# Designed miniproteins, single chains, continued (4), part 72

Each design is a single chain, and the fold is of that chain. pLDDT is the mean over its residues in the fold that is shown.

## One batch from the design tools (miniprotein)

Design m14477
Fold by ESMFold2-Fast:
Structure m14477 (fold): chain A 61 residues (1-61)
Amino acid sequence: SEMLESLVDAVLRWGRRNRWSDEQILTFTRMVLESLKSMRPDITDEDVEAALARARERLAA
């Protein structure tokens, strides 16, 4: 979803700006997505995994 993609992009920018490792960024991204999912019934496990795949792809590039 556009919202989850924007959230991933924001977390990656913030983590990189603060000189976090890729592992730290990915771990924090997962925590944020899981927290958001627990608060929003419209977010599925598939949405979380798709957003994490986006984060991994962008970190690998």
Scores: mean pLDDT 82

Design m14478
Fold by ESMFold2-Fast:
Structure m14478 (fold): chain A 60 residues (1-60)
Amino acid sequence: MSEEEIKKMLEGLENAESVAAAASVAAELHKLGLADPQAVQDARRAKTAEEARAAALAGI
């Protein structure tokens, strides 16, 4: 995956409007070795999109 694709994924994470969207991007970043598995779980368990984005970004 190119640096530009990673940049677009990070932008998608920052602009995620739902917990599911943020968790999905976090899971894809984890598959690339760029995010901790705990960050993916924390994003999935978040109650708001803002919490999910923060949890995912903290694990990168």
Scores: mean pLDDT 79

Design m14479
Fold by ESMFold2-Fast:
Structure m14479 (fold): chain A 65 residues (1-65)
Amino acid sequence: SAEREEAERLLGLGIGYMLEKRYEEAGKAFREAGRIFESLGDHEAAARAYRLSRVAYEKAGLYEK
């Protein structure tokens, strides 16, 4: 679906941001991917995306969503 393609695109963007040390932007991208996977009922993919978001925010020195 278009929504799944968008979620996968956001995961890729988040990974790219992580490699560039743009951690806050990575966290936002992963969180948005998680929301889309959740709306699709893909709870495992959503949980993984949210975990990546948390790691990114921790690297940014941010402990809030």
Scores: mean pLDDT 87

Design m14480
Fold by ESMFold2-Fast:
Structure m14480 (fold): chain A 67 residues (1-67)
Amino acid sequence: SAAPQTRTIRLERVDADGVATLRAVITVEVTEGSARVLGVEAAPDLSPEELARIVEAVKRSLELQGK
């Protein structure tokens, strides 16, 4: 079946003391080797360029995982 699945990816940064800070939440629709970004919530200090790079990395990882 080619029914899409929705996944939520949480991006966190963990410092040297083990404290985690949420940086972005990305909602992605995955269908048999394809990934489509449905929504992104990012920390206000993330640049548009850095956010785009993160989103593309997540999308690519999910596409490679779907066989």
Scores: mean pLDDT 77

Design m14481
Fold by ESMFold2-Fast:
Structure m14481 (fold): chain A 58 residues (1-58)
Amino acid sequence: TKSRIAALEAAKGILEAAIDITEELRERGLMSQEEADAEIAEARKAIAELEKEIKELE
């Protein structure tokens, strides 16, 4: 899709998938809890900014 909203939704989906992967890596002992918490916090901030942009375009 060529719309900006579609691109932002795709980026949000990628970040949500990254959170799931980070949680899985932590549970398997491949990533520390501290590192996982930091990565998830950054991803959540990025998702919030994307959601703000989507709402402003609607």
Scores: mean pLDDT 82

Design m14482
Fold by ESMFold2-Fast:
Structure m14482 (fold): chain A 89 residues (1-89)
Amino acid sequence: MAAEEALAAKTEEELLEQMRKLAEALGYSEEEIEEAVEAIREALESGEITLEELARQLAGNWIALEASKEPDPEEAVKKLREAAAKLKA
């Protein structure tokens, strides 16, 4: 799952690649994706955010996106709960 790949990412480039994939899946334009990637790259270089914080946020966003595509509300809620449990454990 893309969320699990984001949590497994250990380098800046791996996390930025996961962010590009998420933004593309959300329907952002190539220009918007590159602007976001540049902003996050600067935040990582300045120490404003950590790689671990970015990985957790990306994983959470991927899980939210997958849940939003689920037509059954009960299954969507189940996916969100399982994801929250994995992120906390």
Scores: mean pLDDT 68

Design m14483
Fold by ESMFold2-Fast:
Structure m14483 (fold): chain A 94 residues (1-94)
Amino acid sequence: DVKEELQKVVNGDTSPLSEEVEIYDANGHFLGTTKDPRKIKEAADPYSGVVYVKYKGKLYKVDFIKKTVEEVESLPEVSELEPGVAALVEAVLA
């Protein structure tokens, strides 16, 4: 299953994924899409090891330090304090 495939990524498998995954940082910010497990690992927070991945329609919390993969219902709430950068990205895409 998808969780098993992501578990292999966490365990150090660098084989390309069968489909593109959406990568989100530990705070839920969208970073991009990739088929390369190495890019998922690079996106993980260096201290917590956490990255979020949407793969084959499901959302997962991937922890490279604990080596765990957990299906989640939603991304962590983005703590939009004040940077306006998200609003700038949305304005460029609109």
Scores: mean pLDDT 73

Design m14484
Fold by ESMFold2-Fast:
Structure m14484 (fold): chain A 100 residues (1-100)
Amino acid sequence: MLRSLEELKEEYEELKKRYENKDYPELSEEERKEHYKLGIEKETEAGLYLIQVGLGIEPRLNLLKAAQLLLEAAEHFLKAKHPEVERYLNAAEVLLKELE
């Protein structure tokens, strides 16, 4: 389901707080590898929506979809305990600010 801008802002703040507090779940190495893979898949999908934004195709809707996917990628990278979390949180913040 596509979430609203306000819901995505709330999810961003929660993920940022978890990241800053080093709140990493206790997962096996295999579970962390799977979350890393899922994070890359979500990032790739977000990139496709950003291409549509660049082409002028439903820019607001596609920015919302891209922001949601970048937050989902950040959560997967947080579960993977990977340094990429900060990069995707920052990318999502930029898109969320454009939607204000």
Scores: mean pLDDT 86

Design m14485
Fold by ESMFold2-Fast:
Order: sequence, then structure tokens, then C-alpha cells
Structure m14485 (fold): chain A 88 residues (1-88)
Amino acid sequence: SMEAHRAALMELASGGVLKIQATVLLRDPNATDDQIQQLIAQIEQHIARMKEILAKTPKSDSDLIKQLQQEIADLEALKAELKGRLAS
């Protein structure tokens, strides 16, 4: 539906904010392990919501499906980078 499509676009915008936060934190030499772990948890929660939206998205909305899949991939990559920093 049109309202479901708009809700998905709002969640994509929220994912964009998380990507900015991750970029800022990864560039901050004073970022604490607690800050990194908190952001990882937020990213994991958002990935779960994006996957739920993707599962409910009609196959006819191919462009939206591609955008949701790309956002999930981007967030999973950033989560891996943040986890890598904790392991270092």
C-alpha cells in the first residue's frame, strides 16, 4: 500500500542516520567500547526491522526491494567494521 511504502522510506531514512553515526564513531579516536557496542545493538535492531519490512513488501515493488536489500547489506557491513574495532 502507499502508506506501507511511505513507512518503508521512513525506515530507510533512519538507516541513513545510523550510517552517519557509525561513520562518525569509526573516525573518532576517543570512541569508547560502550559507545560502539550500543551502536551495534541499534544497527542489529534496525536490520531486524528492515528484514521484516522486506518480507512484507510486494514483489511488484522491485525498486523498494532493491533499496531495502542494499540498506541491510550496508548496515551489516558497518556492523562488521564496528565489531572489528572492538576485536582490535
Scores: mean pLDDT 86

Design m14486
Fold by ESMFold2-Fast:
Structure m14486 (fold): chain A 96 residues (1-96)
Amino acid sequence: KEKEIRELLKKIALALETRDENLLIEGVTELYNLIKDDPELAALANPPLSLIPYMEAPQNYLAVSSYLSQLINAIAQGASEEKIRELAAETVEATK
């Protein structure tokens, strides 16, 4: 479980580095599905903070953190595919 979280955090960090919106959505969705039923894993995963060790100097970490949190929440709430794509694009754009 912890190894799976680490691999998903690396996947999300890679998506941000490569500006890959589809990889970002996939990574965040997989992470959410892994942690949603386990409060201890959810606390450990805490994506905006737990990504820092895997990120290579994010250009705008505050904006990335904000949009990433919104993206995670949208996926958790079952938002529309269009809304999820918009938030993924904004998160990736914030890495400039």
Scores: mean pLDDT 71

Design m14487
Fold by ESMFold2-Fast:
Structure m14487 (fold): chain A 67 residues (1-67)
Amino acid sequence: RLFSEAFLRSAFAFLDEDGSGTIPRSALGALLDLLEVPEEEKARILAQAPERVSYAELLALLAPYIA
């Protein structure tokens, strides 16, 4: 699946409730569920994710899925 950078930026901003520029790994998990990423891919992405994920880290983790 391919996602637009604009969509990912909007989704990240929505999940970054406190404006810190980072989201918890649980929020990343919810985003991956929303994007209907298969459980195996989701598990691999989450295993590589830090406890708090910046937007740059999100883009790096999802790089193969960005159009």
Scores: mean pLDDT 75

Design m14488
Fold by ESMFold2-Fast:
Structure m14488 (fold): chain A 96 residues (1-96)
Amino acid sequence: MSEAELDQEVVFLALSVLASSAKNMPGVLSASARETAPGVFELTITTASRETAEALKADLEPILRRIAERYGGSVAISIADDGDNAVLTATITVAP
């Protein structure tokens, strides 16, 4: 009971770096990473258009799947409409 915490911190750090990078992209309004439950991490990116969210999903999905595979976890990615904006949500679970 100690090494699992390090894996969780590394996943959270990776998502935090992705969120910081996304904030500087054209058409991105906000980006954040959070831990929603032990071993469950969420990356949320709000974009000005659905097309921007779909493009980001295509670019991020290979990266997020490599992270999930490396830590024996899973990834789920979804896009939802939020008025005139779109919200990309990626959830990585390293301990279901």
Scores: mean pLDDT 80

Design m14489
Fold by ESMFold2-Fast:
Parts: C-alpha cells; sequence; structure tokens
Structure m14489 (fold): chain A 75 residues (1-75)
C-alpha cells in the first residue's frame, strides 16, 4: 500500500471516532498528497507534514493532545 493510502486511513479513522470534524477531510487529504509535499525538500517533508497537520487541527478547534497524536501518526 502507498504511504498516502496509510495517511488517508489515519484521517478517516479519526473522523469516524469523532476526533476530527468531517469538514477537514479534504484539507487534510490535500496536505498529505505527494504533489503538496513535493514542493519541499525530501529531508524536510516529515517535519513540514507534522507541523502542517498539527496547525490545521489546532486552528480548527481540535484539542492539542489529539492533534499531536494524529500528526505523529501521519508524519
Amino acid sequence: SSEIERRHKIIDEAIEKGLIPESLRDKLYSLVTESTLSLYPKEEQPKVLYESVFDLLTNNGVPEEVAEEIARRIG
């Protein structure tokens, strides 16, 4: 399975558990897409991915501890 497919499953599971609002699905999917990440050097991609996911979640009212867990699992 692709790394993108793994990340999508993490996002979908978090939404199904009610940890993330469904309205953020499309934005999270775009953040973890290869085309978005390819704008950054490969060595920086894990950190950029973690920080981008964390910031999106916390800016949309997701608790910091929940956002940290999800961002860690994705990055």
Scores: mean pLDDT 80

Design m14490
Fold by ESMFold2-Fast:
Structure m14490 (fold): chain A 73 residues (1-73)
Amino acid sequence: AAVRVTVTIRDLETGEVERFEFVLSSPADAEAAYEFIVERLPGLSEEERRALRDLLLNAVAAGGGPLEIELER
C-alpha cells in the first residue's frame, strides 16, 4: 500500500524550513525520495544516511499511516 511521508529540513543557521511530501508505494519510490533528500543535505554522515534510507524503506514495508521525518541542515 502507498504511504505518505512528510520530510522537514530545518536550516540551523538561517532558520529556514523546507517541507516535502512524498507518496511511496515501492522500494524504488523510497530510493528516489532518499536521493532527493540527500542532495539537499550533503553534510549527512554515513550513519545518518543509513538511518534515513532504512526509515524510508521501512515506511514502504509497513504501509498504512503517515510518517514524519525531521532533519537539520
Scores: mean pLDDT 80

Design m14491
Fold by ESMFold2-Fast:
Structure m14491 (fold): chain A 84 residues (1-84)
Amino acid sequence: SKLEQLIKKAAVLSKELSNDLIKKNDKALGKKFWKLSLQTDFEFQKLFLKELAKIKEDLSAKPSDNDVVELENTFNEIEKELKK
């Protein structure tokens, strides 16, 4: 489904962002996104949604604008699909 594709995309982007943050010595935030990148099933999807608002807040503070915008847009699409 589109939702499954968006969750997979968010996981890939989260992994890429985690790697970038670790390279920039932001290990704490990088570790958060690494954990998010491993969550691919329905059970973890519910936990992902509960953390989404906090993750969006954390994102806005640290990485490059392009990486943040791409991941935030993917999160917004996930929220939109879940409200259908």
Scores: mean pLDDT 65

Design m14492
Fold by ESMFold2-Fast:
Structure m14492 (fold): chain A 120 residues (1-120)
Amino acid sequence: MSPLEEVLRELEEEVSAEEPDRVRIYELMGRLLALAASASQEELVEMLRRLVEIARESKNKELKADIISLTLALLSSLDVPAEEKRRILEELKAIIREDERFSPETQAYYEAQLDAILAA
């Protein structure tokens, strides 16, 4: 198993736990950022797809926001194919809009970031 796959698996398990370990989650997010810098384009696309699914399935509003923020940071800094980037951004926009737990201000903040990344 690749180091990236292992970290993604552990992040998914921690985010979906009944009592998530936030310290562990932030450690794993930091590891993903470090591993992404040396990942292949194929590995980056797979990582981004899995982060979108983790965000979609997250029952914890704050962790969902953290995973969305991580995904946006990765999309803005990494060389991802334009079509995959657009697809991921559209999926994140839907996730944000469909979650009534996000305030209108929080939704507007993320939509502005998504639109800025799409325009780049």
Scores: mean pLDDT 81

Design m14493
Fold by ESMFold2-Fast:
Structure m14493 (fold): chain A 64 residues (1-64)
Amino acid sequence: MIKNPVFTGDESDFTAEQKAKIEQVASQLDVDPKVARLLAAAILRQFPNASVEEVIKLSKELLS
């Protein structure tokens, strides 16, 4: 099965803990869930130890 030929890795490269954080952030943000997940994933790539609360805060700053 071929999928994601233009975007590789996205959420697949994250640990189960990081994926759980991404899902929690997506559920907490009032934006499109796909956008919220991509934003949370980008933040966790730079700050792998960030809490869900910190990721939400940084996501809101980037959406401003």
Scores: mean pLDDT 71

Design m14494
Fold by ESMFold2-Fast:
Structure m14494 (fold): chain A 61 residues (1-61)
Amino acid sequence: SVEDLVAMGRELVADLAARGLSAAQIRDAVANFARWLRSQGVPEEHVRRVVEAAEAEIARL
């Protein structure tokens, strides 16, 4: 579901932050994840929600 994809995006940010990556490195990882989701046929609206949720998590770091 889109909710599961959003949760995956948030977990990606949390995991990378816990590993000491910078906000710029985490944004690059989120961009790579978004590109992968598009390659798997995930609709752009769902990809946008995942990226927005991930950016909100990055802003809280």
Scores: mean pLDDT 89

Design m14495
Fold by ESMFold2-Fast:
Structure m14495 (fold): chain A 71 residues (1-71)
Amino acid sequence: AASGDAAALAEQARQLLQQGDYEGARRLAQQSLKIDPKNLQALETLAVAENGLGRYEEAEELAEKIKKLEE
């Protein structure tokens, strides 16, 4: 899959997150991660969306993954 597709989905997910659409943000971030599993923007957006949906355990797992990728 093209790298640009993952980046575009991650940016759209971030925009939905800014609008308070946590379910939409989660869906697009997950699609981005299927193309590029290490897309930092998609991982960060998904973590915030999961937190907004009350899925705190999933948000914590994503935060740990992000931390490891930033090393």
Scores: mean pLDDT 82

Design m14496
Fold by ESMFold2-Fast:
Structure m14496 (fold): chain A 65 residues (1-65)
Amino acid sequence: SNQQLSQQTRDLMRETLTKKGLLDPEQIEQVSEALGQHQLANGEYGITNPVESLVTTVVRRVEAK
């Protein structure tokens, strides 16, 4: 379901960002929320590819702030 898909995507994103130490916990949560919204709009294809693409896109938007 979309809820389970979003949760899996958020978990993968959190793990990836935590490993890289790219963002602090507050920024990670902001990215997670934005990723959830964007993931649902982006469709229902494979998780691995959209996670990496969405992390790059959302991080750039957060950094542009």
Scores: mean pLDDT 56

Design m14497
Fold by ESMFold2-Fast:
Structure m14497 (fold): chain A 80 residues (1-80)
Amino acid sequence: MKKAEELLEEARKNKKDLARIEEIASSEEVDKELLEKIAEIIAEEYAESSPKEQEAIRLFIENSPVEELRKIALEKMDKL
């Protein structure tokens, strides 16, 4: 879990690059707790985005192969 902070920092630096966030979420070092933190970053970016950007973010997440990230991120986005 020492690499978890580095992966989370990378996700925050690339919060507008959903493909990079998905790569990070697919890493072997990412557990459910880190996925929840990554999902929070996605939800925060979603909340601050324009309606068109929000549609793009939602569509990307709905098509993500990382099932746990998809479930957590969509739940957090729906609670905003």
Scores: mean pLDDT 76

Design m14498
Fold by ESMFold2-Fast:
Structure m14498 (fold): chain A 72 residues (1-72)
Amino acid sequence: SEVSQARSQLWDLLEETDPDKADEAGRRALEAPTVEQQAQILIDAAKEVAKTADPENQQKLQQAIQQLQQAL
């Protein structure tokens, strides 16, 4: 689905940018009962990571967040 593709793209980018934050968010997402809650956990983590990322990764994270939000 479009949601699954957008979620995977955001997850991969998170793992490349901040592996520790990605792993923490991924663990919480696995415990979440719905796809929407799983997506929101990853979006929230990505927003936090974007604050300290370099400009290129910040832009990529913001774009991936928007794509996932649009797919939901």
Scores: mean pLDDT 83

Design m14499
Fold by ESMFold2-Fast:
Structure m14499 (fold): chain A 55 residues (1-55)
Amino acid sequence: SPLERRRQMIADNRAAIERLREEAKTREGLLRDVLLLMIGGTEYVVERLEAAVAA
């Protein structure tokens, strides 16, 4: 169903965020800042997907 697909996308994107967080711990300076920005963008997408599942 569309809801099951959205839940799977949420799970996959949360797993991607966790991988990016671990990568960010191993980086410094501008590269770390870029990874943190990518995490923020992905978290925004997850928030929108979660809102779609809740509606």
Scores: mean pLDDT 84

Design m14500
Fold by ESMFold2-Fast:
Structure m14500 (fold): chain A 73 residues (1-73)
Amino acid sequence: GKQLSPAVEAIAMAFAAGAPNDAVLAVAKKVNATPQHVIEALKVLQDAGLVQFGALTETMTIEQILKQVTILS
């Protein structure tokens, strides 16, 4: 099933609402998200056509991951 973890869902909702990177980072910290959770949220949004991003790795910090994201109209 395509059920998201609470951390992935919270991050995906913040991006979908057009939150700035600092607000998304704050949500990620509040839900104890890992870089992997952020990447998973971004893949869900990419599949929905809402964002684009380059090569992301789990070795990047959450802040570095957020800076690689382009929000689509």
Scores: mean pLDDT 78

Design m14501
Fold by ESMFold2-Fast:
Structure m14501 (fold): chain A 85 residues (1-85)
Amino acid sequence: EKLEEEFKELDLAYELAKEGDELGLKRLEKLLKSKDLEVRKRAAYALGVIYKETKDEKVKEKIKEIVSKIKDPEALAAFEKGLEE
């Protein structure tokens, strides 16, 4: 139930964040605090993909700030995978 809503939120947040929207980045940051490991990994992966693809240094800096707060090693690994893909 809540998990399904978090996956929908992840899709919406990603679509906003990839266009450089700060609200999208903040929504992905909230998903990094999900109780579900898969939601956290997918949010972190999305941030890695956006970081790799963006030409906007301001967006990259915001993602660095968000990622610096991640203490979950599985989420950090997912972010790094997003950078490599």
Scores: mean pLDDT 82

Design m14502
Fold by ESMFold2-Fast:
Structure m14502 (fold): chain A 65 residues (1-65)
Amino acid sequence: SMVLEYEAKSYRLGYKSHKKSAENLRQKAKEDPDKRDYYLKLAKDSEETGKKYKELAEKLKKEKE
């Protein structure tokens, strides 16, 4: 189904976006020591969300075959 392919692609893009966001937040943690813990917390939250998107993309791919 093309719909499932587009949905899986959307989830993969969500994973990449959140991974990039986490990398940017970890960089901010290095640049702003006073807010390090805050940025690291946000980075972890973004990584967790990205992981969920990756798992959803893998499930849709498995459902396809």
Scores: mean pLDDT 82

Design m14503
Fold by ESMFold2-Fast:
Structure m14503 (fold): chain A 109 residues (1-109)
Amino acid sequence: MEFEERFREQAREAVRALKENAREGVKKFGEMLAEAIVSGHVEVAARVVAEELEKLLPEFKVEGKDAADLLYKNGEGLREVLRKLGASEEDAERAEAVFRNAADRVEDQ
């Protein structure tokens, strides 16, 4: 399976997990982003997450200047998704932090 198809399936699973347990869903996104960075597919990963978040937030359609910028925006989008799902502010902030940490890691490369 090509990386994009596999990652999109993983993103859908992470979104499903997020609805049942916010903390576990956020953890899955963190693991997926770490693998994408190590494998050199971070640009595809950032775009796929943005596309999946757009389906949950009709107004969330932002373009990133680069993969890191798009990851920061994905973190903001996931925070808003969690707020709409009734998750705690702590879990929403943790979700944004996962994407911010991934973006910082990409910028440090």
Scores: mean pLDDT 80

Design m14504
Fold by ESMFold2-Fast:
Structure m14504 (fold): chain A 105 residues (1-105)
Amino acid sequence: DPELQRQIEIVKARAEEMRSFVEQFVNVFKYEIKTKKKTKEELLESVDKFTEIYGDKEVGEILRKIVELLVNKSSEKEIEELVEKAFEIIREKEEEELREILENL
């Protein structure tokens, strides 16, 4: 079923984009903070844009916490734990959307 396959691919692509954003967010913004090229407010605007694009407030709140930890030079372990939590939420939502698509067969 080409229509079903297309819907599955869209859900998987969106989840992958969200994971890529989280990974790039942490890596790029560690660099931006080190070089003082972005303020905390500008980093938080990037989080707001993520929430606007993907509609995911839970991942958005985790990204906000990551910004606070990065600005405060907090433990790398705490940042890694929040990234893992964000990936878990993205995976759970991906699985839920895929289940809904399969149930409409």
Scores: mean pLDDT 79

Design m14505
Fold by ESMFold2-Fast:
Structure m14505 (fold): chain A 68 residues (1-68)
Amino acid sequence: SAAEEVIEATVAELERALADPSLSERQKQNLRAAIDWLRDLRAANAPAAAVRRVSEEVREGLARMRAA
C-alpha cells in the first residue's frame, strides 16, 4: 500500500541518519524511537491519514535535528 511504502521510505531515511557518527546519543535514541513508532503504525495497519501525519512530523524532526 502507499501508506506502507511511506513508512518503509521514512524508516530507511532514519536508519541512514543513524549512520552519522556526529549524532549525540540523545539524537540516536530519538531516531530509534521514531523508527519504533513507525513500525508500530505498520503493525497496527494504521489509517493512511495517520501514517502521512506521523511520517511528515518525523521527517520535520529529522530536518530540524540536521539543521541544528
Scores: mean pLDDT 83

Design m14506
Fold by ESMFold2-Fast:
Structure m14506 (fold): chain A 80 residues (1-80)
Amino acid sequence: MERIERLEKQIEEDGKIAIENAKTDSVEDAKKTVAALLRLVGIKVELEIQLPNATPEEQKRLEELMKKIDEYIKKIHDAI
């Protein structure tokens, strides 16, 4: 589960970075938001690829992480 726990932390960090930087009018902050958003999308794709081969416990965890990514993407979109 260490890999999944690391991904969860990365999702939370990237989500917070993207939301915070989306609130500003600077081009540099916009670049940070876009970079973090692309990382979140990449993680979601990786989780979707892993889902069919995961154990039932891992599947539940992966689905929770994917839902968390979708929630951050919505917040980022709403902030822009």
Scores: mean pLDDT 78

Design m14507
Fold by ESMFold2-Fast:
Structure m14507 (fold): chain A 100 residues (1-100)
Amino acid sequence: SKEERNKALEELKKLAIEYIKKEGEKVNVKELLEKILEEAEKNYPEILPLVKLLVSTMETLIDTGLLEKEGLEVDKEKNEMSSEAAIKVIDDLLNMAKSS
C-alpha cells in the first residue's frame, strides 16, 4: 500500500541519515548509495525498484553537475560530499518519492 511504501521510505531515510552522521563531516557518496541499496534489498524489498531509481537519479545529478549548480559540491575523484549536503539530497529525493 502507499502507507506501507511511505513508511519503508521514511525508515530507509532515517538509516541513510544515521549512516551519514556516523561518517563525520564528509561522506563517500558511492558507499552511501551502496549501503542504501543493501538495506533496501535486505529489509525493504517492496520498495527496491523505487530505491534503484532514486540511486540512479542521484548518480545522474552528480555526473551531469546539477548538484554543483545547486551549491552541493561533490569531489568526483574521492566520491565525497559534505554530510550536510548528503543529508539534504537524501531527504529531498526520498520525500519526492513519498509524494508520487
Scores: mean pLDDT 82

Design m14508
Fold by ESMFold2-Fast:
Structure m14508 (fold): chain A 67 residues (1-67)
Amino acid sequence: GVEEAAEIVREAGLRAGVPEEVAEKAAQTALEKGTSRSEAIRQGVITINQLAGPEAARRVAEEVRRL
């Protein structure tokens, strides 16, 4: 569900080398704005893009696929 997707976003962020604070903020946003698992992941990746840039968001999206 959405809670599981938020945990995936946090873990993917950390694995991608994103700072812990940014990964946690992305996971929180996924949980707050996510209406489904896929939407929660999308919102998390959007937050990574806003806070850490498009290259970081691309790496996080790749790590999500591996989880």
Scores: mean pLDDT 87

Design m14509
Fold by ESMFold2-Fast:
Structure m14509 (fold): chain A 94 residues (1-94)
Amino acid sequence: VKEYIELPELLLELLREVGEEKKILSMSEVMEGIGRYLGKLFEEGRQDPSDPTVLNVSDTVLGKIIGKDYATREEILAAVFKKLEEEAKVVSLE
């Protein structure tokens, strides 16, 4: 039996933007999806030119999760993990 995570709606919306179609994911699949989403933000030129550790997340699903317009990678990951801890349901599949 492998444990999976049923994604909260905002995280599901975020992962759909990078081609994830599943509602129930392993933690590894969630982390891979977050990595793809961060890559998409870098490709969109959202990295702050004065501070390359900061991303402009305004008007994104990620900005809604974090509750601010600019965030570091560390703040982004912390906000995602907090969202998973508060709202995700763990399911066991046989």
Scores: mean pLDDT 76

Design m14510
Fold by ESMFold2-Fast:
Structure m14510 (fold): chain A 96 residues (1-96)
Amino acid sequence: MKELEERFIELNGEDTLELLKKAAEVATVEQLLEMAKIAGIDLEPPKEDTPEERLKFLLRLEIAAVENVRNSPDKDAAFQRYADMNAYMSRLLGER
């Protein structure tokens, strides 16, 4: 966990990590898998339905989505998927 949090902070900053922690508390496993589908990222589901495992999934998903944007030949399409995933997360948090 700590190593994933440190890597995420290097890429996105500390305030964004707090947003992911909030999302992990409120999101279901099904909603997390929907976020991965929106981003076009194939990840293994959380092993257990706990906030810790949901946070690990979200950290991996956000890191993978950023790397996918960086490495995509169609950066605009990849960035749009990343934006759509984060918009879904914002709706889960009630940030409207």
Scores: mean pLDDT 76

Design m14511
Fold by ESMFold2-Fast:
Structure m14511 (fold): chain A 64 residues (1-64)
Amino acid sequence: AAPPDEVLSRDEETGRETTLSADGLRYTGFRNSKVALEYLEEQEKKGTLAGKQYKIGKEYLEKL
């Protein structure tokens, strides 16, 4: 079975959650992509995200 989407962050301003699937990235919307990007950078520093997942997430958010 495919692993469930992991909740990466919750935006305190909007209350929205960003999710990452194990086989890809699905962002169900931050209004503020800068906050989402900063959160991804912190998760990468903590070792919670693999470098490949961080790179994909960063590129996705920068395209929004």
Scores: mean pLDDT 54

Design m14512
Fold by ESMFold2-Fast:
Structure m14512 (fold): chain A 73 residues (1-73)
Amino acid sequence: RKELESLSPIERQVLAYLYSKYPKKVTEEEIAKELGLSRSTVKRALDRLVEKGYVKKENGKYSLTEKGLEIAK
């Protein structure tokens, strides 16, 4: 998909992880631990995905939006 081609490799990994957990909300620490990435790397990827409308942040936890679900397939 065009949207996936516009994402960095790390953004795609984070998106795929969130897709596997949908509709659950997850923390930056959980994502970083499961993907073997630093928390700062995960935060930057999450910030980009929130800007694009694929992920939403609520009280320090993250989950996919409907738009995020459509592109994460």
Scores: mean pLDDT 80

